Designed miniproteins, single chains, continued (3). Designs and how they scored, part 110

Each design is a single chain, and the fold is of that chain. pLDDT is the mean over its residues in the fold that is shown.

## One batch from the design tools (miniprotein)

Design m11816
Fold by ESMFold2-Fast:
Structure m11816 (fold): chain A 83 residues (1-83)
Amino acid sequence: VEKAVEEMLKWYKELAEKTGTLTDEELQKMEDSWRAAVAKANPLQKEMIKKMAELMKKLPDMDDEEIIAAVEAEAEKIHAQLA
């Protein structure tokens, strides 16, 4: 879980740098928030984090549109499982 969080944060940092809107301080606060959330995450949320980490491994081979589509598809699958 901790490793999956680190991988997810690296992916988000790359997107944030691309948009140019987040400072280093804001990135640190986000990292702290994600770590705290993972400590309280239920099994479904932990599974989502694992899947996001797998997506990050493919990041160099994906364009922006593919990344967005993959994230949306994964979110929809999790939402469907909750219903």
Scores: mean pLDDT 62

Design m11817
Fold by ESMFold2-Fast:
Structure m11817 (fold): chain A 85 residues (1-85)
Amino acid sequence: MEEADKYLKEAIEAVKKGDLDKAFENFRKSLVAAGLSEEEADKRVEQIRITYEGLLADPRVSEEKAREILILTMEVAYRRAKAAA
């Protein structure tokens, strides 16, 4: 649905700006709008957040590279959620 796509776009924009709280909030909304339950969306957001924090902790990974990986991970998770709805 168009609202789900809008929330994903807002999430990606927020990642590019370094506003991670806004990014994860909009990403959560995109998953719920795509058809996931709130509990399933919360679990996926938490898993992605933990993975992103792990990337930032790796001294070989730049912040720019970590954000690129985060965006790709969000897009893949969103497409899977939308396909299941």
Scores: mean pLDDT 84

Design m11818
Fold by ESMFold2-Fast:
Structure m11818 (fold): chain A 81 residues (1-81)
Amino acid sequence: SALGHLAEARRLLKKAEEYLQKGDIPKARSYLDEARKHLELARKNLPYLPEEMRKFAEEQIDYLEERIKKLEAEVDKQLAS
């Protein structure tokens, strides 16, 4: 379900944040990649939600995507030469 994939993306994003704070960049990247996969699955499952829930889920996807982009930028900064 879209909501199930959103919950999983949020959980994986929290793990990515935890590993970034610990300086474990490879694990943070791995969790960010998994979070993106779940956001993609949530987006593909949006048509199966009631219209009112679909708008809420779309807003949550957009919010989580912006958070992932911010963390990906921090990862890239840590890997900069």
Scores: mean pLDDT 85

Design m11819
Fold by ESMFold2-Fast:
Structure m11819 (fold): chain A 74 residues (1-74)
Amino acid sequence: SVEEEFLQRLKELGEELRRAVEEKASEETIRKIAEEMLKLVEEYGKATGDEAAARTLRLLVEHEERRALELLRS
């Protein structure tokens, strides 16, 4: 389904984000991955019309970006 395809791509980018933190990538790299995740969430909302799910996913991505940046700054 369209939903499963978007969620799978979002999971893959989430794994890329975690790897970037583990490898101590730049803050610029973290922000670029998070930006790609947010674009996927926007497209998910437009494709499915599920604005509630899109809002929840957006908040999750924003939370993961903040955690990643905090871990890099520690």
Scores: mean pLDDT 86

Design m11820
Fold by ESMFold2-Fast:
Structure m11820 (fold): chain A 85 residues (1-85)
Amino acid sequence: SLDEFLAQVQRLEDLLLEAAKAARAGDVDKARELLKQAQALVPALEQQMRELVEQGLLSEEDYQKLLASIKGALEKVEKLIKEAE
């Protein structure tokens, strides 16, 4: 459902924000754990986005933009963790 999708997006955003804060504080272990939890949500989010495209609730263009945004956010946190190591 759309509500379930939005709730999972919010969870992903919260995990990435917490991971970035932990990395900036030098807590690399905590940042890595939070990033791992965020990464674990991605397959379900991709599947939900595909279903929304099939239902006509999300355009193919918006799907590609959202997927790129999610991947970019994960990569930014991975870089912060690497820089904190």
Scores: mean pLDDT 86

Design m11821
Fold by ESMFold2-Fast:
Structure m11821 (fold): chain A 100 residues (1-100)
Amino acid sequence: MLSKEEVKERYQELLVEALETLAATPAEEAIATHERLSREMDERLKELKEQIDPNDKEAIEFMERLEKSARALFELVRELLEAGRHDLVRALAAYARKQL
């Protein structure tokens, strides 16, 4: 079973990978790539949640906060892409990498 710290590390790695993929994607393909990565992120976060001890309430509550944060961030990224602000998506990817 994963600890809260291990869940955080894996979450951060998944998030950085997704943002960097979007940052590197040509603008014309970015929305389609966002839709795919959003689905993949939901799947990977479900996999992480299944690796948490069901009795570890702190880790579960933390994971639920991470799921909400990921959804909010991906919605923001979609809005930025739709506004043609791929430059800000690249900035977010660079910022996220520095937090690892």
Scores: mean pLDDT 85

Design m11822
Fold by ESMFold2-Fast:
Structure m11822 (fold): chain A 62 residues (1-62)
Amino acid sequence: GRREETLRRVGELLGISPAQAEEISRELGMSPSALLTGLEDLMLNEGLSAKQALERLRKEFG
């Protein structure tokens, strides 16, 4: 479904499994789609790497 595809895309972006991407979304209290959008927005608008974007989201929501 859309959720599973979104988790795969997050996993590809971060170099992790979809299961690990789901764990991160739960830890941050974000939906998988919100996590994907947040990562992509930080990467596009602030020039952050995927890892740096995740670290920013962890500071904001974690």
Scores: mean pLDDT 86

Design m11823
Fold by ESMFold2-Fast:
Structure m11823 (fold): chain A 61 residues (1-61)
Amino acid sequence: SAVEEAVAAAQRGIDALHAGNYEESARWFERAAEAYKRAGLPDEAEVMRQTAEWARQQAGL
């Protein structure tokens, strides 16, 4: 399901953050946001978008 895809992508984003891979983390959280949007969960999608933006800033992007 789109929710399962979103949760998996968010977990990959968290794993990348723990590894210090901010650019990769941002890409995973962006994928999670799109999946939450498809699932009809706009608030969760927005949280993922904001987290991706924060991760991009940490990467200097």
Scores: mean pLDDT 89

Design m11824
Fold by ESMFold2-Fast:
Structure m11824 (fold): chain A 100 residues (1-100)
Amino acid sequence: LPPLTPEEIEAQGEKGLAQGKALGVDATELVEAMKRAVLGDPEGLKRLLMMVYKEPSVEAALAKLEAEVRTEEERRELELLRRLIAGDPEARAEAERLAA
């Protein structure tokens, strides 16, 4: 599959806006973090995690996410997310291949 279109990125932003409103976080910052995360920006991923889990650090947010992991798929996604946050170019390439 091709990478997300601008319209699909905006749709993800709208979904994030609704989710942010439900979570009581700043919806504008949440949408911006989601857009950056979708584009594979590690800083966007870090910001999104901290906002969603209401934690002051990425490590604390990841710990909360890890506690909620229930399936093998979620475990794999968490591992890929950690590598993406670390700025691993192989993780970025792998995520792009899986999206293709």
Scores: mean pLDDT 66

Design m11825
Fold by ESMFold2-Fast:
Structure m11825 (fold): chain A 68 residues (1-68)
Amino acid sequence: SAADEALRARVAAAWTAFVRAVVPGAEVLSVEVDLGPTSATVTVTYRVNGRTFTLTETIPRSRRLTAP
């Protein structure tokens, strides 16, 4: 739905900003947001100094998805 797309965009922007803040010089390659009925899984893939890392978090939908 349009509301889910808007939520995914806000979550992706928040997690992109978070990774850039805590890992200086990181290039965020992708943010995948899987919205389940009771939880969301956020997967951030980023590169720093030529190495690629993946961060995965599962968050209950009763919590703030935009507050990493």
Scores: mean pLDDT 84

Design m11826
Fold by ESMFold2-Fast:
Structure m11826 (fold): chain A 65 residues (1-65)
Amino acid sequence: GRVLTVRIKPGHAAIRSDGSLVPAGSVLTLADPVTLPDGFIRGVDLATGQEVVFGPSSVEILSER
């Protein structure tokens, strides 16, 4: 599967499946990220196993493979 590593930008957040927020400065490694029709990205956080969703402008991409 594809792996995407991102950092949440200052003033931005990602949303976990339980509704909690991933704060700015956090680094996420996501399994099998999917771009949704509205441009939002959804993936599984490998550290927690939870799904997370964020806007493409909310993150810096650190690596893709």
Scores: mean pLDDT 84

Design m11827
Fold by ESMFold2-Fast:
Structure m11827 (fold): chain A 81 residues (1-81)
Amino acid sequence: SKELKFRYYRELAMAYFGKKEKEEEGEEYLKKAQEISEDEKVKEEARAGVEAVKALSEEEREEEAKLSEASAEAAKKLLEE
């Protein structure tokens, strides 16, 4: 599913940006999500989500990273069935 692939990569991007040491990988996953969607609004929402995570405090970013990791894993399981 295109929607599940988009969600998977978007959530991975947010998870990696929440883990400061993995920001380069986060940017790559964000790029993959934006390439899948092609919808300008959806691409902007994905970028805004990443920027929101980057604007959080260190402890808030760790919490969001864990939530985004869980969401990415759920989407991955649905993709793999």
Scores: mean pLDDT 76

Design m11828
Fold by ESMFold2-Fast:
Structure m11828 (fold): chain A 74 residues (1-74)
Amino acid sequence: GASGIQQLQKIQDQAQDLYNRAKSPEAKLAAGIALGMISIILGVSRVIGEASQTQVQLAQKLLDDAQQDVAKHG
């Protein structure tokens, strides 16, 4: 199965895609904040060599919340 770090990488890739496709300033801000926070979680996890499922779930929630904001604002 995928490691926590591999799951965080996938979530970060999805957050980057969300940021790239966001069009409005509000959507860009929401996606940018999520991408930044997810990237910090992934970066720290890579330095320590592991990621917990709690960290993966937090990153997923950040992405899910940002996806809803982008859907509302375009």
Scores: mean pLDDT 88

Design m11829
Fold by ESMFold2-Fast:
Structure m11829 (fold): chain A 96 residues (1-96)
Amino acid sequence: MVEEFEKELEKLILEFINTDDEEERQKIADEMVKLIKEHPKAAEELIRSRRNPFLAVVIELLQKDPEALVNFGKALDSSYEKFQEWQKKQEELKKK
């Protein structure tokens, strides 16, 4: 039960991360909220077990403010771009 919920939520998060469209991200976030509302006990058990701390944080963000997840997605995009720039700089330094 909890494992099925975890897999469905992970699938939605993967779709969320792979989209660049803010409106589509909002739609996916709404689907995540609906999933949590339909399976509140599974969400509580996932948070309690701390087996997947990333999913636990996502669930807590969605429970507090669904808009916070969209903002989190934007922060991840910014972090990914900075990480790619950092990796390119490290590769250039290693070639010297």
Scores: mean pLDDT 71

Design m11830
Fold by ESMFold2-Fast:
Structure m11830 (fold): chain A 79 residues (1-79)
Amino acid sequence: MKAELQKKLDELVVELTQLIAELKRLGKTELASQFSQEKARLVKEALEALKNGDYEKAKEYLKQLEELIAQARKEIADL
């Protein structure tokens, strides 16, 4: 469980980081900054939940990261 959730977190962080870099390349600097701040917050919260053994809370933060990735993809597609 913990190792699987940690792996998922790592994969989502890589994907979101790449999308943020793409937004920045496309000149969406303010939006990229907003996504970067939310990524940092969600990663911190997910790591704290994993450390505390709160796997349900960790899953909720992973879901929020997936939703943020979907939003970033849509913003790139709408350009």
Scores: mean pLDDT 86

Design m11831
Fold by ESMFold2-Fast:
Parts: C-alpha cells; structure tokens; sequence
Structure m11831 (fold): chain A 61 residues (1-61)
C-alpha cells in the first residue's frame, strides 16, 4: 500500500514536470508543424501516464 502510493506520487510528479517542459517548448516554438507534433506527443504521453496511474490505483483497491 505505502509502496504503491509512493509510486503513484512519483508518476504524478513526473507528469507535472514533463507537462511543464512541454508547455515551455510550446511557448517558444513558432513553427506550426512543430507545435502540432508537440501537441500530439503531449496527448500520447498523457494517456500513457494516466493508464499507468489507473493500473496502480486498481492495485490499491
């Protein structure tokens, strides 16, 4: 239980850090094609992380 909660907290922190880095890249990127690629990457990684957190939460239940 404690180990699973720590792992979920670590993944949440990782998601926040990665989202901040992508937001920074999006803010400084002016090329429309590059912005579109970053947005696509952001969605894909967000889904993967959400799925991983959900799987760990199921183990806590």
Amino acid sequence: AAELRAQIAALDAQAIAWARELDKKLAETTDPAERAALEKQRLAYGRALSDQIAALQDQLA
Scores: mean pLDDT 79

Design m11832
Fold by ESMFold2-Fast:
Structure m11832 (fold): chain A 77 residues (1-77)
Amino acid sequence: SSNVETVKNLYKETGFDLVALSYRLYPRALGDGLYGDAVRLAVKAFQRANGLAVDGIAGDKTVEALKKLDVDAFKDQ
């Protein structure tokens, strides 16, 4: 859909910001691992950068890392 295409375009520019944005837009889908291809690719990129298993599945470890990153990145800004 158009929303998925917008998320894909953002990924080409930011990568990791796309994962944070996708989590805000589709938090349940990321938590359950049910989501579109753009989000799956962003999850894989995030997993590689953070030393996690590159499964493309937003399981508990990936969700926790995303939440920790968001809090640590922006709590003092």
Scores: mean pLDDT 58

Design m11833
Fold by ESMFold2-Fast:
Order: C-alpha cells, then sequence, then structure tokens
Structure m11833 (fold): chain A 65 residues (1-65)
C-alpha cells in the first residue's frame, strides 16, 4: 500500500488522490506490478478522476502500455 502511494506521488499524483487510488487498487486486487505500472502511466488522468469507477477504468485502459 505505502509503496503504491509513493510511486504514484513520484509520478505526479497528488497525495490525496494517490491514497484514494491505492485504496481502490487494494479493494479490486489490482496490487501487482502491471497494475501499479498502469496507474503510474495514467497519473495525469487519475488527478482528474471524479470517482472510483474512473480510477479503475484508467488503470485498465493503461494495462500493458
Amino acid sequence: MEEIIEKLVKAGVSKEKAEETARVMERYGMTGEPYISAAVKASEEINQARNEKEIVQLIVDNLGK
């Protein structure tokens, strides 16, 4: 959890959004390296995400990119 938050903050996600995103990732079981990489790739869009559904979709859309 803490490691995911740190990686997201380094990628430019706000601390608040990084903590929210990490909680969403844990809830959905998206804690493996491919999901963390996808979330980092979507960092700018995650900052603009309005809800949990948007965060999940952004991560899924960036899997393997």
Scores: mean pLDDT 82

Design m11834
Fold by ESMFold2-Fast:
Structure m11834 (fold): chain A 90 residues (1-90)
Amino acid sequence: AMEEALRLDEEALRIIEELREELGDEAAKFVLELVTYVVRARAEELEAALDDPEALKAAAEELLRLTREIAELVRAGRWEEARRVAEEAA
């Protein structure tokens, strides 16, 4: 439901903050830009999900998974692969 979706969004932001502490502002900004790119590309789909609690939760879970995957690739120095993952998710 909405409370669970908000919790998942908070966890995604925490992952980005942890990456900032580990690798610096540029790495955190890169992950944020890629995640934002996916959100913008899927805006119509995500907007439709706002009226469906199950769809909203599923969308939040997908965004969290994507944030973790992109952050892990950036942490491993695989920035071009992180960009590709975002492009495929869009």
Scores: mean pLDDT 78

Design m11835
Fold by ESMFold2-Fast:
Order: sequence, then C-alpha cells, then structure tokens
Structure m11835 (fold): chain A 105 residues (1-105)
Amino acid sequence: MEELRREEEERRRELDIDIARSLVRMIHTTTLLAIRKAETVEEAKEIAREAMETILKVVETLVPEKVEKVKELIERAEERLEEAETKEEIEEIVTELTEEILELL
C-alpha cells in the first residue's frame, strides 16, 4: 500500500494552505493599521503594494498551484489602486483582494 505516502503529502498540503490563510489574514490586519497611520494617500498606496507583493510571495511558497490566479487578482487590485484618491478606497481594495484570495486558497 502506497497510501501512507499520499496521506503525508495531503496533510502537508492542508497545513501549507492553513499557514498561507493565517499569513494572509495577518498581512491584511497589519496593512490596514499601517494604511490608517499613513500621512498621505501615496504612502498608503506604497503600503498596499508591499502587502500585495508579500501575499504573492506567501502563495508562491505555500500554495504554488494558485499563483497564477492570485497574480490575476493582484493585477486587478493594482489597477484599482492607481485610480484610488482616498485612504478609505485603498483599505477597501486591500480588503476585497484579501477576501478573494482567502476564498481561492
């Protein structure tokens, strides 16, 4: 029976997904706090971009099969971010992106 090897791979995959979800939630929380402390909309956009890069790195490392879909979500969020004029809009973009990524994972 090769069943033990398959169970080990499946458990590793489940653990990696759980870790990725936890990290994405933590990134979301810390990013929102940082955006609220930003003095300018431009600083808030930089914080959001850094968060997107960090999320992508987490997915590339822990859930590589979802990388292409996450990249598509990030590209759409980056387009919206460029048009954003307020910190509130930036918070909404980051929140919607993280919710979509968490549903995908």
Scores: mean pLDDT 84

Design m11836
Fold by ESMFold2-Fast:
Structure m11836 (fold): chain A 70 residues (1-70)
Amino acid sequence: SEEEKIELERDIALGMLRMRATALKLSEEDKEKLIKEFEERANKIPKEEQTLETLNEILKEIIKEHEKEL
């Protein structure tokens, strides 16, 4: 179903974010901050547009912004 696809793609994107945060050796607090930011931004877009491609772009923006603030 479309609902299952959206859920799966979101889980994949979230997993990618967690993996990248771990590779960057972020603290647990910083990882939680990135996850919260990702979920907040993802929730602002229509469910039908929450594709892995769109979510990956959000993920990249969050990582880039975090690296800029370090």
Scores: mean pLDDT 80

Design m11837
Fold by ESMFold2-Fast:
Structure m11837 (fold): chain A 75 residues (1-75)
Amino acid sequence: MELPPVKPISERLRNAIATIEAMGGKATQQRIGELAGVSQSTVSRLLSGKIVPSPETERRIEQAVITLLLEASRE
């Protein structure tokens, strides 16, 4: 499985959190975990690059981030 030049999910997640917070939103590891259906510990390990997420887990994390970004921009 060879990917184009995309950043690891840990880096993309950190950048997305910074963007949401810059918009006045909340992107805590616990909230992301709740939305993605994973534990806060799993989100923390993803941010530290300690685990390689499955495509399913990565998709859930991306959806959680999109949800938080939309919430931050909608209000």
Scores: mean pLDDT 75

Design m11838
Fold by ESMFold2-Fast:
Structure m11838 (fold): chain A 77 residues (1-77)
Amino acid sequence: SEERIKLVKEAVENLQKRFDEDISKAKTKEEIKESYEYYLNVLRELEKQFSDDPEAVELIRKAEENIKKRYEEKLKE
């Protein structure tokens, strides 16, 4: 259980970091949207895989909220 939560934390941290790197390099609003949709879908698949673990689901949902906020802020730039 503890090892499982550690793996989920590492996965969501890595996904958020990669999303930030991708949107920093994006040249168009379309590329930003494509990146957001890609990482959101990856997180949603993780949520399905860990649906039996409420702690894991909460961590994944927080990551989904974080990338959504960063996406919305990036579009306003």
Scores: mean pLDDT 87

Design m11839
Fold by ESMFold2-Fast:
Structure m11839 (fold): chain A 62 residues (1-62)
Amino acid sequence: MDRDGKMDEEELQAMLDYLNSEEARKDGLSDAFIARMKGLFDRDGDGKIDEADRQAILDEYG
């Protein structure tokens, strides 16, 4: 997203799939960086990104 865009459910899922995939590591992202990025989407801080976290993100950015 840029400032004129908004996060939709499909885009959010694609980003989460990428961060959870081996592809992110193949692209040279460190485990620490991936964890930090996931933390930005983990709104309740439970260490996982579930439906509630997705809804909160979409409510704010969608």
Scores: mean pLDDT 67

Design m11840
Fold by ESMFold2-Fast:
Structure m11840 (fold): chain A 95 residues (1-95)
Amino acid sequence: MRELAIEAIKKMQQLGLDPSVIQAVLDVLNDELLRRGEEPVQVEIKPAPPSSPETVRQAGEESAKIFEKAGEPELAKTMRSMGVLIAQHVERRRA
């Protein structure tokens, strides 16, 4: 699972997601790793401008495909759901 988490985060960085979105996804993935008794992943999150809602949704879908191919359908569903919810948050900015 750790390698899949790293792959998903790298994909999000390649798509230009902002640090707050990447951190939110990393926190969810690290919570899952801890539940499985695995070590959390640490990745340097590089600065980026605020992401568009469409980019966030696309990143969620591409990350979901990574987990689906690895036989992790629940995590794939989580990635898609986070993509939708974070995109809505990006539209409004957190108060």
Scores: mean pLDDT 77

Design m11841
Fold by ESMFold2-Fast:
Structure m11841 (fold): chain A 107 residues (1-107)
Amino acid sequence: MERAREGALAAGERGGLLGGGVAIGLAGIASGVAGVSGGKKASEEGSKGTLEGSEALRKHSGVEGGAEAAGEAARGAREGARKADTEEGKRAMEAGARGAEAAAEGA
């Protein structure tokens, strides 16, 4: 969770207001999913997706970076859902993936 938040915040600082909003949103999704799931595997996949999204924002500025970052976060959440130890964790990861997919469409 800490690493996901740090990566997203760093990307936000470089991306400005629009990039920051997307990055913070992705970090919030990952942190929320990790908190609700209680599962280490689900939390790891969600955090990885957010960090990969933060890297995408740093490499690709603007709309393309935001969309790519959200796509990576959605992928991480989908994989986390498959590896979740509980039904609650799986449901939370699926919700996180939908949120990240919506962010990609909005970017």
Scores: mean pLDDT 57

Design m11842
Fold by ESMFold2-Fast:
Structure m11842 (fold): chain A 59 residues (1-59)
Amino acid sequence: LKEHLEEVSKYGVELDQQGNIDLAQKAYKFLRDSVERKRRGEPTSKVVKEIEEFLKKLE
């Protein structure tokens, strides 16, 4: 999970640097929600899958 969160965070920073503020905000919100879901005891595998789906939508 930590490695995946770092990758999502890095991608969000790159989007922000390219002037894509809306996508960067969505990426950060998704990252925060993923951390919160893990904190609430959701399986790591489920959170990772949702991160993968989010990244796929950004393509």
Scores: mean pLDDT 62

Design m11843
Fold by ESMFold2-Fast:
Structure m11843 (fold): chain A 80 residues (1-80)
Amino acid sequence: SRDEVLRVLQETMDKINDVVTDESLSEEEKREKIEEIINETSKRLSELGVPQSEIERLKRTLQENGDRLLRQAVADRLAA
């Protein structure tokens, strides 16, 4: 259902934010973990019957959001 898809996407964004704010991880490790989270989300969306074309579009959006959050976290760290 749409509600299940939205819940999966919200959980994905929460996981990405947790990784981005984890001070114990290097920037490279954060990028790798974000990719793992996006791949897991893609599998979950496929199991919910989301079309592959839609999953590919959502993967792009999630990657762009992850990159943006990572850049913001770096900027915040440099400002401190």
Scores: mean pLDDT 83

Design m11844
Fold by ESMFold2-Fast:
Formats: C-alpha cells, structure tokens, sequence
Structure m11844 (fold): chain A 109 residues (1-109)
C-alpha cells in the first residue's frame, strides 16, 4: 500500500526531490513499514541504504514529536532530502487518522 500510494501521487503530480523524500517518509511512517520496506522506499527517492537503516533505527528509539519540532524550522532553509524524509517519517508515524489524497498534497506545499 505505501509503495502503491507513493507511485500514484508521484505519477500524477510534478513533485520536486524534497517533496518526494517527504512523501516517501510520511508513507513509510504512516504504514509502519518494517526496516526492509522502509529502506526500499527511501532508495526510491535517492537515499542510500546506510542512511535509511540509521534513520529507521533512530526513529524507533526517539521522541518523534521532538524530532518534528527540531526539524520544522529548517524545512524552508534546506533542500536536503534526508531532512525532509526523516521529518515526513516522524510525522507519518504520529498520524493515527486516515488521510485523503487532497490532505496529503496540502502537506507537500
């Protein structure tokens, strides 16, 4: 489901690299992907396997709200896909309610 939604949204929208990284992270977090699938989705947005494995382990053992609060001020100041991916993953892991395609696209603006 996470991969299918990622491909659908990317195909139907002209997303830049940081937006793709955020989206991949958000879906990986929301769908609670295991390490293998998390790494595979991270690789689809150009992130290396070593980084993806470190990010997965970090997010298992950290206060996700603190990660969001610390990264949020930098989102408009950096195009680093690693930052946007980790931010998306933390936000997605905290999402409990279903989301619409429209709501998800609004998060990418």
Amino acid sequence: MAFEKFEEIVKNNNLNEKQKAFLAGYLAGYYKLDEKEFVELAKKVGLDEEFAKKAYKFLQNTDLQAVIEQLEPFLDKTDDPKVHFVYGAALGKLRKEPFSKEELLELLK
Scores: mean pLDDT 85

Design m11845
Fold by ESMFold2-Fast:
Structure m11845 (fold): chain A 74 residues (1-74)
Amino acid sequence: KADELMRGASDLRAAGASPEEVTEWLVKQGIPEKDAKEAVKHLELADRLAREGDIEGALEHSQKAYEIVKKALE
């Protein structure tokens, strides 16, 4: 499920995994490389915006990452 993959990606990032490592893991879970790369970029931007206090922007980009992963699994 997309929720499980998003949680796994979040856990890897929290453990210090690089964007490349998170992308590779998502590809191994069945997400096409292009979609995995795009989703990881949105997760990186979400984290950056959250750190800057833009919670609304952070949530929007987290949602975009989720939608990319969900669509790739359908």
Scores: mean pLDDT 84

Design m11846
Fold by ESMFold2-Fast:
Structure m11846 (fold): chain A 112 residues (1-112)
Amino acid sequence: MEEAFERAKAHLRAGDLAGFAKAVLDLVNEGVKKILSGDFEGAEKVVEAIRELARLARELGYDDVADTLDEIARVLEEAIEVARKDPSDVVRLIGLALRALGLALDLELKYG
C-alpha cells in the first residue's frame, strides 16, 4: 500500500497520468482485498490515501482526476460499511468492489 501511494504521488507531481492511474489501480485492488479479508482498518487507510491523492490532484489542477478519486473513495467506504453491517449481502459487496475497480480501470484507459 505505502509503495503504491508514494508512486502515485510521484507520478501525479511529474504529470505522468499513465503511471499515476496504474498506481491508483494497485491501491484500489489492495483496498478491495482488505475489505474482502475483513481488514477494515487497512481498507480505511487505503480510502484515506485515495482521498489524499484526490486533494493533491485538485491542487495540481487535475479536477476530473480528483472527482474520479473522490468517487472511488466513496464507493470503497460504502463497501466497508456493507461488509461490517451485512457481510451476507455478498452481491452488493462484490458490486461495490467491481465499481471501484472499474473506476480505477477507466482512469488507466483514459490516461494510459
Scores: mean pLDDT 87

Design m11847
Fold by ESMFold2-Fast:
Structure m11847 (fold): chain A 68 residues (1-68)
Amino acid sequence: GAEEDRRLLEEARGKTLEERRALAEARLSPEQKAVAREIADLLNAIGDKIDKAIKEGKPISEIPEAKA
């Protein structure tokens, strides 16, 4: 939990943003990276539909995908 996060922050404290990204990516296997991208694409598609519903003044619970 917080102790692991603190340790990661301490390890990254003296590193550049690029080095921190490399450390984060090194924790993921190629399969995990592929799954993460697929999940991100799905979440982005859902987010687009939520944004459209909000702009139209519809409650999120009334989105057709939630009913269909």
Scores: mean pLDDT 64

Design m11848
Fold by ESMFold2-Fast:
Structure m11848 (fold): chain A 100 residues (1-100)
Amino acid sequence: SAEDVLAEAEAFKAELEARLAAAKTDAELQGIVDEFIARANALLARAEAARMSREELRRLQGILGETFDAILARVTSRAITERLLAAAQALSARFRELLA
């Protein structure tokens, strides 16, 4: 299931990048940020349950980090940016816990 988690993360990244390219409003960007936070946390929960190796966890971290960077590049609203950064800090803390 580690392979399944990584494949799902790559598919999720591609899906969100396509949605970002199509996004025209702050409401659409908020929806993308909400989905990123929810699905990134779900992927981490599945990664923990799958007992993914340190190497596999670092690969997942890379995929989610690239997805985060793509979203951040499109966001101009202060409120959305602050929320996205807070989520990134929480996700980074979860990765540090799993990698410890």
Scores: mean pLDDT 88

Design m11849
Fold by ESMFold2-Fast:
Structure m11849 (fold): chain A 85 residues (1-85)
Amino acid sequence: SYMDQIIEWVENWLRSTGKYYNVPEEETEKLIEQLRELVRNEDIDGFKNLVYQFLISAGVPESNAQNLANRYGGLVGDKLQLAKQ
């Protein structure tokens, strides 16, 4: 399904981002579980907020964390919208 493809894309991005910022794998996998539910529920604001908080806790500068959360949240929203058309 389109939803499964979007979720797989999110999982791959989060694993790559976690590795880039040296986040423990267990922390990244917990985030993936939480974000999977937010994506299924089409809660883009919840997705952005949770990604932002995760990046801040990983030591990412606030401006970079906000830009990444907004960018990837927007991409998820766009993918969900296109899947319905």
Scores: mean pLDDT 84

Design m11850
Fold by ESMFold2-Fast:
Formats: C-alpha cells, structure tokens, sequence
Structure m11850 (fold): chain A 79 residues (1-79)
C-alpha cells in the first residue's frame, strides 16, 4: 500500500513536471501527450491497487489523481 502510494506520487510528479515544461516551451501537443501518459499510468496503478485490495483511502487518492489528469486534458484541449 505505502509503496504503491509512493510510486503513484512519484509518477504524477514526473508527468506534471513534463507537462509544465512542455507548456513553458509553448508545445501544447507535447503537453497533451504527457498528460495522457500520466492519466494512463494512474489508471494502471488504480487497477493494480484494486487487485491488491488496497485501502479505500489509496483508491480514493488514485481516483482524485485520475480526475486531475482528466481535467488537465480537457483544459488543454479547450485551448
């Protein structure tokens, strides 16, 4: 549980950084691609968490991160 949470946090931080760097460079297409990769990674970790019968708190945290990536993608697509 704690290890999976750390992996999720590190993965989200990594992709959030890549999205921010792409946006700073004016590369909206790259920012969208990185946001999509982050979303896919969070969905995969959510599936693993379910298989491992992770805590409701961890599942809720992963659902929140998935929602954040979906919102980022929608915002970037609206530009």
Amino acid sequence: DAALRREADATAEYFDRLVAEALAAGDLEKALAYAQQGLDAMRTLREIAEQMRASPELLAALDARIAEYEAKIAELQAQ
Scores: mean pLDDT 86

